# Designs tried in a protein design run: designed miniproteins, single chains, continued (2). Part 11

Each design is a single chain, and the fold is of that chain. pLDDT is the mean over its residues in the fold that is shown.

## One batch from the design tools (miniprotein)

Design m4351
Fold by ESMFold2-Fast:
Structure m4351 (fold): chain A 70 residues (1-70)
Amino acid sequence: MEPLEMTQEERDELAQKAAEALKQGDLPTASQYMVKAAKGGGGEGQSGDVKVKAKREGDRLTVSATPLKL
């Protein structure tokens, strides 16, 4: 499936919601948003000290959650 129906802004919003869900410990909700962002082509979001990146590389979906440090 091509990511043509989803803008970068929408994908970033999905990654943002995934970061918020991870911060709350809601792993099922976070995984749904991360997968949706990755399927859309990839996005990035941040909630507090948690940054989420989602990428699509062919048929591979890569998602990562990284704590931020100053």
Scores: mean pLDDT 73

Design m4352
Fold by ESMFold2-Fast:
Structure m4352 (fold): chain A 94 residues (1-94)
Amino acid sequence: KEAEIEALREAAEAVRRGLAEGDRYLAAGDPAKAAEAYEEGIRRAAELLEKVAPSDSPRPDLAAVEAVVGSRAEAARLVAQGLLASLEAELARL
Protein backbone atom coordinates (compact mmCIF):
# COMPACT_ATOMS: atom_id res chain seq x y z
CA LYS A 1 0.00 0.00 0.00
CA GLU A 2 2.94 2.34 0.67
CA ALA A 3 4.24 1.63 -2.85
CA GLU A 4 0.76 2.37 -4.25
CA ILE A 5 0.50 5.68 -2.36
CA GLU A 6 3.96 6.71 -3.54
CA ALA A 7 3.13 5.79 -7.15
CA LEU A 8 -0.08 7.86 -6.97
CA ARG A 9 1.86 10.85 -5.58
CA GLU A 10 4.55 10.54 -8.26
CA ALA A 11 1.90 10.13 -10.98
CA ALA A 12 0.03 13.22 -9.76
CA GLU A 13 3.29 15.20 -9.74
CA ALA A 14 4.10 14.05 -13.29
CA VAL A 15 0.68 15.25 -14.50
CA ARG A 16 1.01 18.56 -12.61
CA ARG A 17 4.41 19.12 -14.23
CA GLY A 18 3.02 18.32 -17.67
CA LEU A 19 0.07 20.69 -17.13
CA ALA A 20 2.30 23.52 -15.87
CA GLU A 21 4.75 23.13 -18.77
CA GLY A 22 1.97 22.73 -21.35
CA ASP A 23 0.10 25.77 -20.04
CA ARG A 24 3.34 27.77 -20.30
CA TYR A 25 3.75 26.76 -23.95
CA LEU A 26 0.11 27.61 -24.71
CA ALA A 27 0.62 31.08 -23.17
CA ALA A 28 3.70 31.46 -25.39
CA GLY A 29 1.67 30.53 -28.50
CA ASP A 30 3.20 27.06 -29.07
CA PRO A 31 0.33 24.54 -29.06
CA ALA A 32 2.53 21.77 -30.52
CA LYS A 33 4.96 21.90 -27.57
CA ALA A 34 2.03 22.31 -25.19
CA ALA A 35 0.50 19.08 -26.51
CA GLU A 36 3.87 17.31 -26.12
CA ALA A 37 4.16 18.50 -22.50
CA TYR A 38 0.62 17.39 -21.58
CA GLU A 39 1.13 14.02 -23.33
CA GLU A 40 4.47 13.49 -21.54
CA GLY A 41 2.79 14.09 -18.16
CA ILE A 42 0.07 11.57 -19.03
CA ARG A 43 2.68 9.08 -20.27
CA ARG A 44 4.84 9.30 -17.13
CA ALA A 45 1.81 8.95 -14.86
CA ALA A 46 0.66 5.85 -16.78
CA GLU A 47 4.13 4.28 -16.48
CA LEU A 48 4.26 4.94 -12.73
CA LEU A 49 0.76 3.50 -12.18
CA GLU A 50 1.48 0.39 -14.29
CA LYS A 51 4.30 -0.51 -11.87
CA VAL A 52 1.77 -0.97 -9.03
CA ALA A 53 -1.37 -1.92 -11.03
CA PRO A 54 -0.11 -3.62 -14.23
CA SER A 55 -3.59 -4.71 -15.32
CA ASP A 56 -6.07 -3.29 -17.81
CA SER A 57 -6.10 0.35 -16.75
CA PRO A 58 -7.97 2.21 -19.51
CA ARG A 59 -5.84 4.55 -21.59
CA PRO A 60 -7.84 7.60 -22.75
CA ASP A 61 -8.14 7.73 -26.52
CA LEU A 62 -6.49 11.08 -27.17
CA ALA A 63 -7.36 10.89 -30.88
CA ALA A 64 -11.06 10.51 -30.07
CA VAL A 65 -10.96 13.51 -27.69
CA GLU A 66 -9.07 15.55 -30.32
CA ALA A 67 -11.76 14.68 -32.89
CA VAL A 68 -14.39 16.23 -30.59
CA VAL A 69 -12.48 19.36 -29.45
CA GLY A 70 -10.58 20.00 -32.72
CA SER A 71 -7.19 20.59 -31.03
CA ARG A 72 -4.41 18.21 -30.06
CA ALA A 73 -3.25 20.52 -27.26
CA GLU A 74 -6.78 21.01 -25.89
CA ALA A 75 -7.48 17.26 -26.04
CA ALA A 76 -4.24 16.44 -24.19
CA ARG A 77 -4.90 19.20 -21.64
CA LEU A 78 -8.43 17.90 -20.93
CA VAL A 79 -7.16 14.33 -20.53
CA ALA A 80 -4.32 15.50 -18.24
CA GLN A 81 -6.75 17.56 -16.12
CA GLY A 82 -9.11 14.59 -15.78
CA LEU A 83 -6.26 12.26 -14.87
CA LEU A 84 -4.94 14.68 -12.22
CA ALA A 85 -8.43 15.03 -10.70
CA SER A 86 -8.76 11.22 -10.55
CA LEU A 87 -5.33 10.80 -8.95
CA GLU A 88 -6.03 13.54 -6.39
CA ALA A 89 -9.41 11.97 -5.54
CA GLU A 90 -7.72 8.56 -5.09
CA LEU A 91 -5.07 10.07 -2.78
CA ALA A 92 -7.76 11.93 -0.78
CA ARG A 93 -9.64 8.63 -0.29
CA LEU A 94 -6.58 7.21 1.51
Scores: mean pLDDT 77

Design m4353
Fold by ESMFold2-Fast:
Structure m4353 (fold): chain A 82 residues (1-82)
Amino acid sequence: SLLEKFEKLLDELKKAIEAGDYDRAMEISVEILKLAEQATPEELKELLKRIDEMRKASTDPVAQTLLTILENELKALVKLKE
């Protein structure tokens, strides 16, 4: 399912951030955004909640910036789909 694909990508994103692999984290973020084009607004809001939780849990300014950019892109997609 689409939700299972998001869960896998979020797990990979978390691992990349924890490893300090920002290039990999950016690649995964692009994959999330591409997959998000297929998602409903409701699925995107659940995804946004998970990314917000990751951002708030992070003490890494680079990770916080990357996650903020991803959140803003996903929020824009929600508005376009509503």
Scores: mean pLDDT 87

Design m4354
Fold by ESMFold2-Fast:
Structure m4354 (fold): chain A 75 residues (1-75)
Amino acid sequence: MKEEKLKKLLEEAFRLAAEGHRAAAAGDDAAAEEKAARIRELIEEIKELAGISDEELEKMIEELGDEIEKEYLEK
């Protein structure tokens, strides 16, 4: 299932972004850079798997980000 794989990869990317943010906040630039590199790899994998453009991927991430924020803010 293409959608299920995409959601798992996006969830992993969001998790890595949160970890990278925490590492950067702690002053661990090396760990933050490693997380950023892994996120880039996941983005390429998502693009290949979905067969979507960079623009479409960015739109999808923005929409999912809005939905996640909505879940936490509005419930």
Scores: mean pLDDT 70

Design m4355
Fold by ESMFold2-Fast:
Structure m4355 (fold): chain A 83 residues (1-83)
Amino acid sequence: MEEVREEIRRMLREEGYPEEEIERILAETTDEQLYQFAAQRLIDELLAKGVPMEEIAKLLAEMKKAGLSAEQQRERLQELLEK
């Protein structure tokens, strides 16, 4: 989770947000929402590679049904992108 928070902090800094506002946003955002934000970037990359959205959605649904943690789900998306 800390890695995901660091990614989001970096992005917000690049957009010109002050540190206090970045920390407020992160404090008001759930771990699940932070995961979803990070996962969306991986999904966008998979779509750019030509993977259909329906296939990505099915994979996400199967991972959630299997009870994988947010961290494990992110790792699976990263593995798919690397192959």
Scores: mean pLDDT 74

Design m4356
Fold by ESMFold2-Fast:
Structure m4356 (fold): chain A 85 residues (1-85)
Amino acid sequence: YREQAEKALERALKITKENNGPKSLIEAVEEALKNLKEQNYAMGIYYTEKALMLSESIPDKKAAEEVQKLLQEAIDNLKRAQEAS
């Protein structure tokens, strides 16, 4: 769960940077990754949900949809990691 969440967040960050996503979205994903590495799953979920809301701001619709899917996958895996702890 934790590794799956990390991979999803890292992939979302890469697509966001490659597709001119806003700095606020990049910062939200980076904060989610930081909190995940610290095993602060509650804050990891918070920042990932914030990133999901901001993902609509990605100019390319297909890139936005892929990032949204990855962020939702990350939320699901973060919640499972929290429940398993």
Scores: mean pLDDT 85

Design m4357
Fold by ESMFold2-Fast:
Structure m4357 (fold): chain A 95 residues (1-95)
Amino acid sequence: LQSYLDKLQEKVKEASEKLKKENFKVPPGLEELFRREARLLGDYVRSLLEQGDLDSVQQVIDDLLDLYEKYKDNLYSQYKLRLIFEEIIKVIESY
């Protein structure tokens, strides 16, 4: 899991720097929707960790990293995925 944490932290930093450089802002209503989706994914990852299903946790992270790369030019997708990655990092660190 530490190698996956390191990858997620790297992508959070990368996305944050890109969003800051572009001065990108999301409307409060859309941000709340993204935060809700991030919490749901975090809860799912926590459930998998509690079951000892590390293979599924790794698969979820790999799928999300693939989405990050696929939508790297979409600032809304970068903003949403950053929030998702931050929530998953928090869940893994608290487990």
Scores: mean pLDDT 87

Design m4358
Fold by ESMFold2-Fast:
Structure m4358 (fold): chain A 80 residues (1-80)
Amino acid sequence: MLTDQQLEDELAQLEAEVKKILEDKSISKKQKAQKLNDIGTRATKLLIQANQNPNTSDSLIQRILELNKRISKELQKVLA
């Protein structure tokens, strides 16, 4: 099981990658959609790992869930 620190480190990395993808003006809409879909898969995996550890803080689980929701919303926005 991942520790809270490892989960926070992975969450911070995913949040930074999402920001970088959204701010990148050099890539196409198709490339943005692909990168967001890949990050979404990783964020879902992180949420599953967080839920497998009963000692994971509720605030951390909520932050991971919020990232998953944000990625889904941004992906829908790119695909529209």
Scores: mean pLDDT 83

Design m4359
Fold by ESMFold2-Fast:
Structure m4359 (fold): chain A 99 residues (1-99)
Amino acid sequence: MEEIDKLIELARKLGLTPLAVIAEMLKRGYSLEEIKKIFANLPSITDEDIEKLYRIVKLLIEAMKEGKITDEQAEEILRGIARANSVDEMLKLVEEFLK
C-alpha cells in the first residue's frame, strides 16, 4: 500500500482534501458504502461525487501499482485534478490520461 500513501501525500499538498480523505479511508479498509455514510452530512458533496472520487483514487492506485504511470505522472494528473471545475471533469481527465 505504498502507492496509496504517496497519493494521499500529493493530494494533501495540492489541497485536494476530499480526494485525500477518501484515499485514507480506502487505505483503512473502508468500503465505498461506508465512505458515503461518513460524507452523508456534508451538503457540498453528493453520493455521485463520492463515487467518482473513489473511482479516481482506485484508478490512480491501480495504474501506479501496474507501472502504467510513474510517480511524476501521478503528480501531473493530480495537478490537473486541482485545476478542474467539477468532480465530473476530474474523472474525465483521469480516464483520458489512463487510456
Scores: mean pLDDT 82

Design m4360
Fold by ESMFold2-Fast:
Structure m4360 (fold): chain A 86 residues (1-86)
Amino acid sequence: GVDQILQTAIATLQARLSVETDPRLQALLQEIISILQSLLKDPSPVKIIGAILRLLGELLDETDPRAQAVLEESIRVLMDVLRSLK
């Protein structure tokens, strides 16, 4: 379900953040965690689509492969959330 996908993604990103030493990647992880926590409170389709568009915009401008990988995986999580919403 939506809650399980979001909670698992948040836990995974928090674990990654706890060992991340790159300040730019720390900031990106914190931003994505904040977005997912907001969606856990209100998982509306409009908000999920808005989050996908926001992260896709960031991905299109991103040149760091590590940041691209984080953005791509986070977009995939949001797409899974959107598909699970009934």
Scores: mean pLDDT 88

Design m4361
Fold by ESMFold2-Fast:
Structure m4361 (fold): chain A 67 residues (1-67)
Amino acid sequence: SAAEEAKIRRAAEFAIMVVGSAERWLALSEADQRRLATQVLRLEFGREPDEATLARFLAEARRLAEA
């Protein structure tokens, strides 16, 4: 949904802010990106993220970092 996509976008922006910059996010290993994404999504949605939500978050974070 548009509301869920907006929440994922805000969560991705928050993760990049916590890491400190877009360049620092892109420099993280895939494993570290997935670990941080999982932690942020647990906080945002109050549940364990499914693979589809995790994939959408990682795609959005990459898009924001490469913008």
Scores: mean pLDDT 85

Design m4362
Fold by ESMFold2-Fast:
Structure m4362 (fold): chain A 61 residues (1-61)
Amino acid sequence: SPPPVVLSPEERAAAVAALQRDRPEVRTEAEADAWLRETFEIPEDDQAGIDRALRMYLELR
């Protein structure tokens, strides 16, 4: 079964909006992915790592 960490487009948009509250310089989903990879040391080929980090921000709001 696919990992439950995978986000829907709506969940991803909400998570990016939550991240932007702390990081207003992050304006796009691509910039959010780049910031998360640098901040949490997530490899470029690890989309599950990005989705897990975004889900954390979705929960924190």
Scores: mean pLDDT 73

Design m4363
Fold by ESMFold2-Fast:
Structure m4363 (fold): chain A 77 residues (1-77)
Amino acid sequence: SEIEKLRRELIKLAEEKFGLNFALQVDSLIRDMEKKLPKEEVLEYLKRLVEIAKNSDKEGFLRALEEFVKEYEEKVK
């Protein structure tokens, strides 16, 4: 699926920037989102995060991920 492809790409980018443990935490977050959000919304979030990961430095990616986590947590409750 497109979600699985984008998730794998995001996890690989996270691993390259911050290592395996961080990438596993990102994967866990994405899997949690897949259980709580509509597929369309998960797909949009993944596309956004992958683009940020490709075009940002380590600090930019971390900031975007932190803002995303906050947005997600507010949305699910």
Scores: mean pLDDT 78

Design m4364
Fold by ESMFold2-Fast:
Structure m4364 (fold): chain A 64 residues (1-64)
Amino acid sequence: MAEQTARDISNLPEEDLQYLAEQGARLFGRFDLSPLQQALLYAAHRARLAGNDELAEELERLAE
């Protein structure tokens, strides 16, 4: 599930990936990370807010 989510994020149109990356960078202040890493961290944060901690942990691991 997390691997599919990460693949879907990496295959997003550039504008959508950039939007997620900007949200992640703003939220975490980690401007040294790649856009994909920032987008994955933002997706992990969204998963945690939805109560899916398992998905969030897997996405955070994939962002490393």
Scores: mean pLDDT 76

Design m4365
Fold by ESMFold2-Fast:
Structure m4365 (fold): chain A 94 residues (1-94)
Amino acid sequence: MALLSLEEAVARMREISLEVAAVIEDPSASEEEKLAKTKEAVRRMEEIVRASADPEAARLMMQIELHELALLAEKKGLLKVAEFLREKLRELLD
């Protein structure tokens, strides 16, 4: 596969982030469903970072997206989702 430009990587990660934000905002979804969707989104973002022509810059953008999602999860009282995202952010800094 051709490598994703940084612009394409950022756009795809933002799209995934918005999709997950919509699930987090959905009052009919369980916290278990929200956590599962968040884990899948992080996996998809990690694949995008690996396929990026600039993986380091893409990883920094992933950190921004995960930080925004963690704040949203905390605001909604989704402690397990927030904890997962904060742990992933720590891993990205290592």
Scores: mean pLDDT 86

Design m4366
Fold by ESMFold2-Fast:
Order: C-alpha cells, then structure tokens, then sequence
Structure m4366 (fold): chain A 68 residues (1-68)
C-alpha cells in the first residue's frame, strides 16, 4: 500500500548513499522498515554526521511526513 511504497522509497535513498557506514545504513533501513516515521530521526542524525546531503535528508523527511 502507500505506506509501504513511501518506506521503500526512503530505504532506496539510504541504500544509494555510499558515504554511510554499513552498520549505520543497516540500522537506518531496519528502523524505517519497522516505523516509517523513524525516517525523520534517521535523516536528522545522518545529515548532522555529514553522511548524507541536505537534499537527501530533505527528501527522506518529506516521505516520512507523508506517513503522518
């Protein structure tokens, strides 16, 4: 359904970022699979750590907010 499609889009954005350490990438993907709104926290932490672009973080937040 729509919620699953939004989660898969967030997961693809995280998977496409080569700068994220594998352990953190796995944790972010797992959190998003369990709860799509976890994408908000994941985007914030990954952007703060400099591991994703501002554009990627913005898109993940946009998708996560659509689940509310």
Amino acid sequence: GPAEELRERMIRLVESEEGIPEELKRGAIEAIRVSGVSGLAAAHELEKAGLISKETAREIRRLALELL
Scores: mean pLDDT 83

Design m4367
Fold by ESMFold2-Fast:
Structure m4367 (fold): chain A 72 residues (1-72)
Amino acid sequence: DPEEAIKAAVEAARKLGLEEHIPQLVEMVKTAIENGDEEARKLLKEAVENYKKGDYLAAIRNMVEAARIAKK
């Protein structure tokens, strides 16, 4: 669910005090959703699961990696 991934990105960033970086992180997640392959989608799913477990740092790392793959 693209909306769930975006919400997880915003909330994880807030929990880590990264509010300044929320717009950039949201654009990264959108890039992974729009241009990502199966690997990028898997990473976004793992990011949402890590957010649900309270591992906000792992959630953000998975989102950044998904966007990096999508930009190939």
Scores: mean pLDDT 83

Design m4368
Fold by ESMFold2-Fast:
Structure m4368 (fold): chain A 78 residues (1-78)
Amino acid sequence: SMLDAVRKASEGKLPEEIQEQLVRAGKELGLSTEELEKAAKALADAIEKGLDRVEADPSLHPLAQIVADGLLKGYKES
């Protein structure tokens, strides 16, 4: 499932609520499982490093990067 792929890609570094939000947003935007895996990994790395923004990655779909940035902002504002 997309959720299992996101969990594996994030290596347990993302809160479960954030994983579920990423999958939901990705489904609404028509993102592939592979695009969500890349977004999950980038988001997990940004949270672990305490970054204010997800690092720019040209291999990420623009919508996947926007979703990851939005979730990171929401996480830090909580």
Scores: mean pLDDT 80

Design m4369
Fold by ESMFold2-Fast:
Structure m4369 (fold): chain A 76 residues (1-76)
Amino acid sequence: MEIHVDLEASSLADTPALQAQLAAIAALIKEQGLKLVEESEVQSERQGDKVVLSTTYVFEAPGLTLTVTVTVTLPA
């Protein structure tokens, strides 16, 4: 089974929702015994007056792969 989760924060106001989603994912990782097997380098892309930062994490357990992509948009 493969699960993909995309988490986005476009402003400081999105931070509480992002934190709640991250806490739920962290609980799932701990409960299922998932291990971090891959962490991407921070990808940075400038889009006009904004900077988009993304990082992808891959967690695995027997028969389960969880891919988490975190995207944060910051003013440049």
Scores: mean pLDDT 75

Design m4370
Fold by ESMFold2-Fast:
Structure m4370 (fold): chain A 83 residues (1-83)
Amino acid sequence: SSAAIAELQARYEEAVKPIAEEVEAKEKAGTLTEEDRKKAEIEMLEILIEELERAKKEYPELAEYLDKLIEKAEKEKEELLKE
């Protein structure tokens, strides 16, 4: 349901808030590097995957949809980890 998706989005936003604030602070200070951005994106994707895995247990009716989001996030993380 849209309500369940909104709840999951809110939990994710709360979980990544410290990372987003750190990136924003460095961006504003002009000290944000490509490595900082990459590290933050990877960490946020790891948090997203963890939250989506938890969501599959709470909302089994959304399992197929959530699995697609997990697969997308894992692929994005792999791309970022390439040398």
Scores: mean pLDDT 86

Design m4371
Fold by ESMFold2-Fast:
Structure m4371 (fold): chain A 59 residues (1-59)
Amino acid sequence: NEEFVQKQLALAISQGLLSPEQQEQIQALIDAGRYDEALSQINELQIQDGIKLIKAAVQ
């Protein structure tokens, strides 16, 4: 569902969690109709950011 994936991308962008390069990569996947891959990439980046924050907090 394109609308759902676009909404997830917009939320990630609004949180400032994605670099411009990451935003462009995910948008390119959406433009290519590869919604499952785009959504998977967003989820992976959100998980990685969460892990980075936890590691920073315990240092």
Scores: mean pLDDT 73

Design m4372
Fold by ESMFold2-Fast:
Parts: structure tokens; C-alpha cells; sequence
Structure m4372 (fold): chain A 73 residues (1-73)
């Protein structure tokens, strides 16, 4: 569900280690791509959220990881 995905993302972004944080966020985004894409559009309205939703739906895990590293730095 979108609401559960939002909760998991909020928990993942609070992880203090940068690499662990990126991997935890990536795991949440890849568990249910449709719910994650919808959650990202709601949490980050506009171009960033739209790009994240596109990357999530693409299934390109490495491109998604690279984008997350840039956004969560």
C-alpha cells in the first residue's frame, strides 16, 4: 500500500549511515514499484518526484541507486 511505503521510506531516510540509508531506501522502492512510484510523486511533487517514479517503474536499480545517492547527500 502507498501509505505503508511512505512510512517505510520515512524510517529509511532516518538511518544515520549514508550507504545503509541509500540501500534501505532502494529496498523499499523496489519491493512494490507501483506503490513506491505513487508514494514518491506524493512525497516529492514536481520534477524530482516524477523522475523518481519513472526510475522506479523502469526497473533500472543502478540508475535509481545513483539518483538516490545524489538526492540524499
Amino acid sequence: AVEETVKKLSEAIQIPDPEERIEAVLKVLTENPDAAAEAMKRLAPGPVGDRLAELIRSGDVEALRAFLREMLE
Scores: mean pLDDT 77

Design m4373
Fold by ESMFold2-Fast:
Formats: structure tokens, C-alpha cells, sequence
Structure m4373 (fold): chain A 91 residues (1-91)
């Protein structure tokens, strides 16, 4: 399983790949939800349970990722799309 640091790096790389097809508001939301999700994963490491806030943050990240993937497909950016899919398989 990935460390918290490795997950942070993957999420940061995902955001950079999606940045061209996301608005500034969506980029800020991605960063905010990623921080919430990473904090919830650290809490899960300590308590053995993930919080509702952590689950909701994970769901929000999934929605933003799917939105970005659809827009990359619409833009015909096959290189970025392939790289995003590769990183998602590591999560």
C-alpha cells in the first residue's frame, strides 16, 4: 500500500495533468479535497477507520478526476489521458 507521501505526490501529479482542462475553482477544490482525504487516511492509520468527511472528500476527488478525464478525452489529449489512467492504477 502507498505511503501518505507517495499518495500526496500522485495526487499532485494528477492535478498538474488535469490543470489544462480544469477551471481555477476546480483546481482549488481538488487541492482542498485532496488535503481532507490525505488527513482522513492518516486518521485511518491511527484509528483503523475512515471518517465520513474523508469518504466525502474521496468521493469529491473521484468526481473531479472523472470530469477531468472526460474533458481530456474531448480535447483529444491522449498522452495526458494515458498518464492519468496509469497514475490512477497506482492508487
Amino acid sequence: ELSAEERRELLEELLELLRPVLSEEEVERFRREAERYLAALEERRRTGKISREGLLAGASLTVLLMRGLLRLREAGDEERLARVEELLRKL
Scores: mean pLDDT 84

Design m4374
Fold by ESMFold2-Fast:
Structure m4374 (fold): chain A 75 residues (1-75)
Amino acid sequence: SLEAWVEEEVASDPRAAEAAAEAERFADKQGYSEEEKRVLREAAVLGVMEEQGKLDEARKAELEERMRALRAARA
């Protein structure tokens, strides 16, 4: 799953770990929901992995769908 993959990257790559930590700090400061915080964290890790050529297109599509659903729910 996307969530499991993100946790593996955070555990093995310091760049992914720092990106996830920054996203978590930002989400906490903004008072984001747990789902919004999770999506922000996943997006940050995917961005780092995309720069490294590790991005799976299916996982990117899954995150984009989740982000669209959250945006639709807020408007």
Scores: mean pLDDT 77

Design m4375
Fold by ESMFold2-Fast:
Structure m4375 (fold): chain A 69 residues (1-69)
Amino acid sequence: SAEEAIELAEEYAKAGDLYSAIQLLEELIRTLENPSEDTHPSIRNMPEEKRKELIEKARERIEELKKQL
């Protein structure tokens, strides 16, 4: 799910693996913006407002992580 992807990215960041954290968040944003039939139902069927909120939070977190590189 999107929430599990965010949690996993945060675990990578805590471990110091900033590149993996950023990559996972960027993949999540791509999936949220262009969900396919193969996309997990929790993301594909997500309410529009929640989808936009998660995209914005992921983008903000990517920028924070990039500052640490």
Scores: mean pLDDT 78

Design m4376
Fold by ESMFold2-Fast:
Structure m4376 (fold): chain A 85 residues (1-85)
Amino acid sequence: FEEKQPELRKLLEEMAEIIEKADLSQETRVKLAELLREIAQAIADEDKEKILKLLEEMKELVRENADEETKEKLLKIIKEIEELI
């Protein structure tokens, strides 16, 4: 798990960049930013169960509130994180 932390951090940075550039409501941006912070902490704590739970919450938020292009990009990165842990 420790050896995967730099790659996981890079994937979180890519998600943050997509969210910053995406056409999202302020409310959705705030919620996604909070989830990213919680996921980053769970990665630092090596809490795999919490990471998976937070990623599921993020997937739901993205599916309900993001456009199709943003959904595809974010869900792809979420899947990469899920496969890496």
Scores: mean pLDDT 84

Design m4377
Fold by ESMFold2-Fast:
Structure m4377 (fold): chain A 114 residues (1-114)
Amino acid sequence: VNDLSLEEVKAFREKLKEKGVLEEDPKEWAGRVAAAGLLAGFGDVEGALELSREALERGLSPMGAVPFMAIAGLIKNGDVKGAIELAKEVGISEEQLKALAEAYGKKKELEEAL
């Protein structure tokens, strides 16, 4: 079991603060996460990808939050193939994809597309 201890999670947050990753405007970062999810949810895959890549390049997506929300939006909208391609591009695991697909009732569609 590879569960991180609470101390390791706290150390990781302190290290992110020291590197200035969390010193950027948190409202802008949160807005990009929300926008990527909304765009993908409405079928704007190109817009969701643009925001996700820009956030990753600027370090504005700690733990892949922006692309993760975009993938969730794609699955919710039924674009399972787009969700798989984005996940491969940004390094999100098949287990995370399957969990999201199950939450939105798209598990079988995802497994057939994998």
Scores: mean pLDDT 62

Design m4378
Fold by ESMFold2-Fast:
Structure m4378 (fold): chain A 95 residues (1-95)
Amino acid sequence: AAGAGGVAFTGASGAKTRQKNVNTTTISFTGDGAVGTATATLASNNEVALATQDAAARLAKAGTATNTSVTLTTTDADTVEGVFEREEALIAELK
């Protein structure tokens, strides 16, 4: 009973916007080639959705099916690149 494949949106998409328009969203994905865990901070849910698609596609290309989670925290869009770099680092570590 292992090897769930896919992308799942989980967590408190609070949509609770303070003075900073900060929102916390957690996106988990597991699929063929999904490896490791990455975390990013994003400024909006639109960026979260886009980053999830990109991360899932990259992990699907990377290798064999593995349970992986990507956690995205809405704070600053600059962190989107951090997610991708961390994913690349995890993929490089895993051969």
Scores: mean pLDDT 42

Design m4379
Fold by ESMFold2-Fast:
Structure m4379 (fold): chain A 93 residues (1-93)
Amino acid sequence: SKEELAEVVATAIGMAIAMFDRGVPEEEIKREVEEMLKKHGLEAEVEVDREKNKIKITVYKDGKKIAEVTLDTSNPEAVKEAILKAREQILAS
């Protein structure tokens, strides 16, 4: 369901920020988040930039882009806003 997809993407966003906050290398965050989404039948492009405090996550299902979010990791509200934005995009897809 679209609700289940939104929950999977929300989990991916939370995982990415948790790994970022723990000091995990950018390439490892990218790999782990993309692999997690792939396990749920989703393709993803994850960009992590520690110097800019930026994570960008783009999610595809069956070749169609269903969500794209960019979050500022220095802003505590950015995670919640990114999750809500991703949910809105998925439910509209």
Scores: mean pLDDT 86

Design m4380
Fold by ESMFold2-Fast:
Structure m4380 (fold): chain A 58 residues (1-58)
Amino acid sequence: KVKEYAERAVRLIEEGGSMLDILNEVSKAGIESGDSSLPVIVSEDIEEGKRKLKEIIE
């Protein structure tokens, strides 16, 4: 399920989705992975956040 949330978050970032929708999926990925820093990183540096989400997918 972590991978599914991360994949949806990356898709939303790449398609120019709202920050609220992006952070909703990132928060789910963070909860499932135990990494509470994920939403903070994505909100502060979206490209770095996208890289970290792709690491979860891979």
Scores: mean pLDDT 79

Design m4381
Fold by ESMFold2-Fast:
Structure m4381 (fold): chain A 58 residues (1-58)
Amino acid sequence: TEVVEEGRRRWEELRRRAIEGGRNPSTGPEVLEEARRFGREAGEYAERIFEEYRRRRE
């Protein structure tokens, strides 16, 4: 659950930056791409955490 909360916080921060970057076309695309990369990494990380949690239970 901690990981999920941290991921959500980082996502919210990226969202805020993306909105601000949207005003400046130069920075907007970069932030958007970073957000996408983060989303992918966050998903992978979450899966790893769940897998480890399961292993510990077994």
Scores: mean pLDDT 64

Design m4382
Fold by ESMFold2-Fast:
Structure m4382 (fold): chain A 92 residues (1-92)
Amino acid sequence: MEEIRRLIEELKAYLAENPSLSSAIKKLIEELITELESAIERGDERVLETALREGKIVLEKLKAGTVTPQDILDAMVAIAMEVLVEAVERSF
């Protein structure tokens, strides 16, 4: 989806423009970006929908200054669960 590519670029821009963010938040956002890029590579609609929804929540909390490490971890877990379900359904 075009929207998820835009989300990835907005997250990358936020990290570049906010070097004073905690190292924990920076690392988790970098890992979230990797998960979002992996969702695009898979092309599964359910994974993409979950990735877009969860990524947008994290981005809005980042912009509001209310994001916690747990918020990012929860987003990554939700995406990983959809990826796992798709992988199992596609496997034998």
Scores: mean pLDDT 82

Design m4383
Fold by ESMFold2-Fast:
Structure m4383 (fold): chain A 71 residues (1-71)
Amino acid sequence: MAPITPEDEREIVRLVYEEGVPVAEVARRLGLSPSTVSNIATVVTAGLLTPGEYVSREQIEAIRRLAEARR
């Protein structure tokens, strides 16, 4: 399978969400493709992973709304 660990997913959410790093830059730092990072950020934000384990549910919901606005 494509090698994306749960730790990578959490790092992506942390970098994009807490540090406000663009998904392309996160992909560059983690050695992933920008498409992979973008898909993970969108999927996580869209609610495949519950936001209850993140630092703030209100902020993750705001990101989710932005992802929904992009279809």
Scores: mean pLDDT 61

Design m4384
Fold by ESMFold2-Fast:
Structure m4384 (fold): chain A 94 residues (1-94)
Amino acid sequence: SSKIEELEEKLKKLEVSVEYAEALLKLGDVYFEEGDLEKALEYYAEAATLYSILLGEDSPLVAKALKNLGKVYEAMGDLEKAEELFKKAEEILK
């Protein structure tokens, strides 16, 4: 995908920042849509970690990344892990 190539080139030029984490989240979205669940998992997990470091664990952006991680685990058939992640995201958004 040309969109993946564009986002990967953007990552090479960005400093560790919220914009970098947003680009990781978007890469996760594209890989998830293409059915590459392993790559989607890697990018969503990295985005969640980076948002947590930069904005704090209770950030709505951390909750968004955790919800997307939950969707990947659900697609992989790990329903228990998916439910855990969805509940954690919901608790952050309260």
Scores: mean pLDDT 86

Design m4385
Fold by ESMFold2-Fast:
Structure m4385 (fold): chain A 72 residues (1-72)
Amino acid sequence: MKKQLERDILASLLAMAAAVSRIMARTLPKDKHVEDARKFGERLGELIGKELGLSKDAIVDAMVEGRIPKLP
């Protein structure tokens, strides 16, 4: 039960990061957005990927696409 609350909080943070990435995609040149989003996704994947049960690649894709990955 406590671990589920932590996962819900981390999933919400990932959702907010994806939302920010979508906003950045509207304001930044496409190439710069993709590069920045990939870099952010790699950092997030290292920090929260294990707790959410997501691969680093899934989190990187979520940041690049600006969408929330489906949790397992």
Scores: mean pLDDT 73

Design m4386
Fold by ESMFold2-Fast:
Formats: sequence, C-alpha cells, structure tokens
Structure m4386 (fold): chain A 79 residues (1-79)
Amino acid sequence: MPVEAVVERTLPVDRETAEKAAEKAAEAMREAGATNVRYSVEETPEGYKVTVTGEAPTVETARRAALAAEEAIREVEEE
C-alpha cells in the first residue's frame, strides 16, 4: 500500500510567496520519489496555509519526500 507524505505549514507571507513555496515543495516531493503530488494554499488569520501531499512506495521514501518539501518551503520563507 502506498504511504502518504504530508507537509503542512502556515506561512506569514503574501499569497504569491506561499504559492511559490507550495510549487517548490511539490517539485521537491516528486524529485524525492513521491507520485500523485498535489498542493493547496488556503488563507488563514495567521497567514497562508500550504499543504503538500504525495504518495510513496515506502515509509523511508515518504519521509525523504516530506523532508525535501519542508526544506523547499523553508528556503522560500527565509528568502
């Protein structure tokens, strides 16, 4: 059964930056081996909630994909 990789972050940035973070995170998940990768950006009182999900063949791949996505989000937020 495929394992789900999920990353969720609420970013105190503008919508454009949040969307860029989501796109880069999704690309990072795909590069790490996840398939069926998708993302969403939702406005909240604390900022924009970025959710990125993907499917991986193993728990190890799912963990790697999630870490890669989190790193991509952090890089965009810290720019």
Scores: mean pLDDT 82

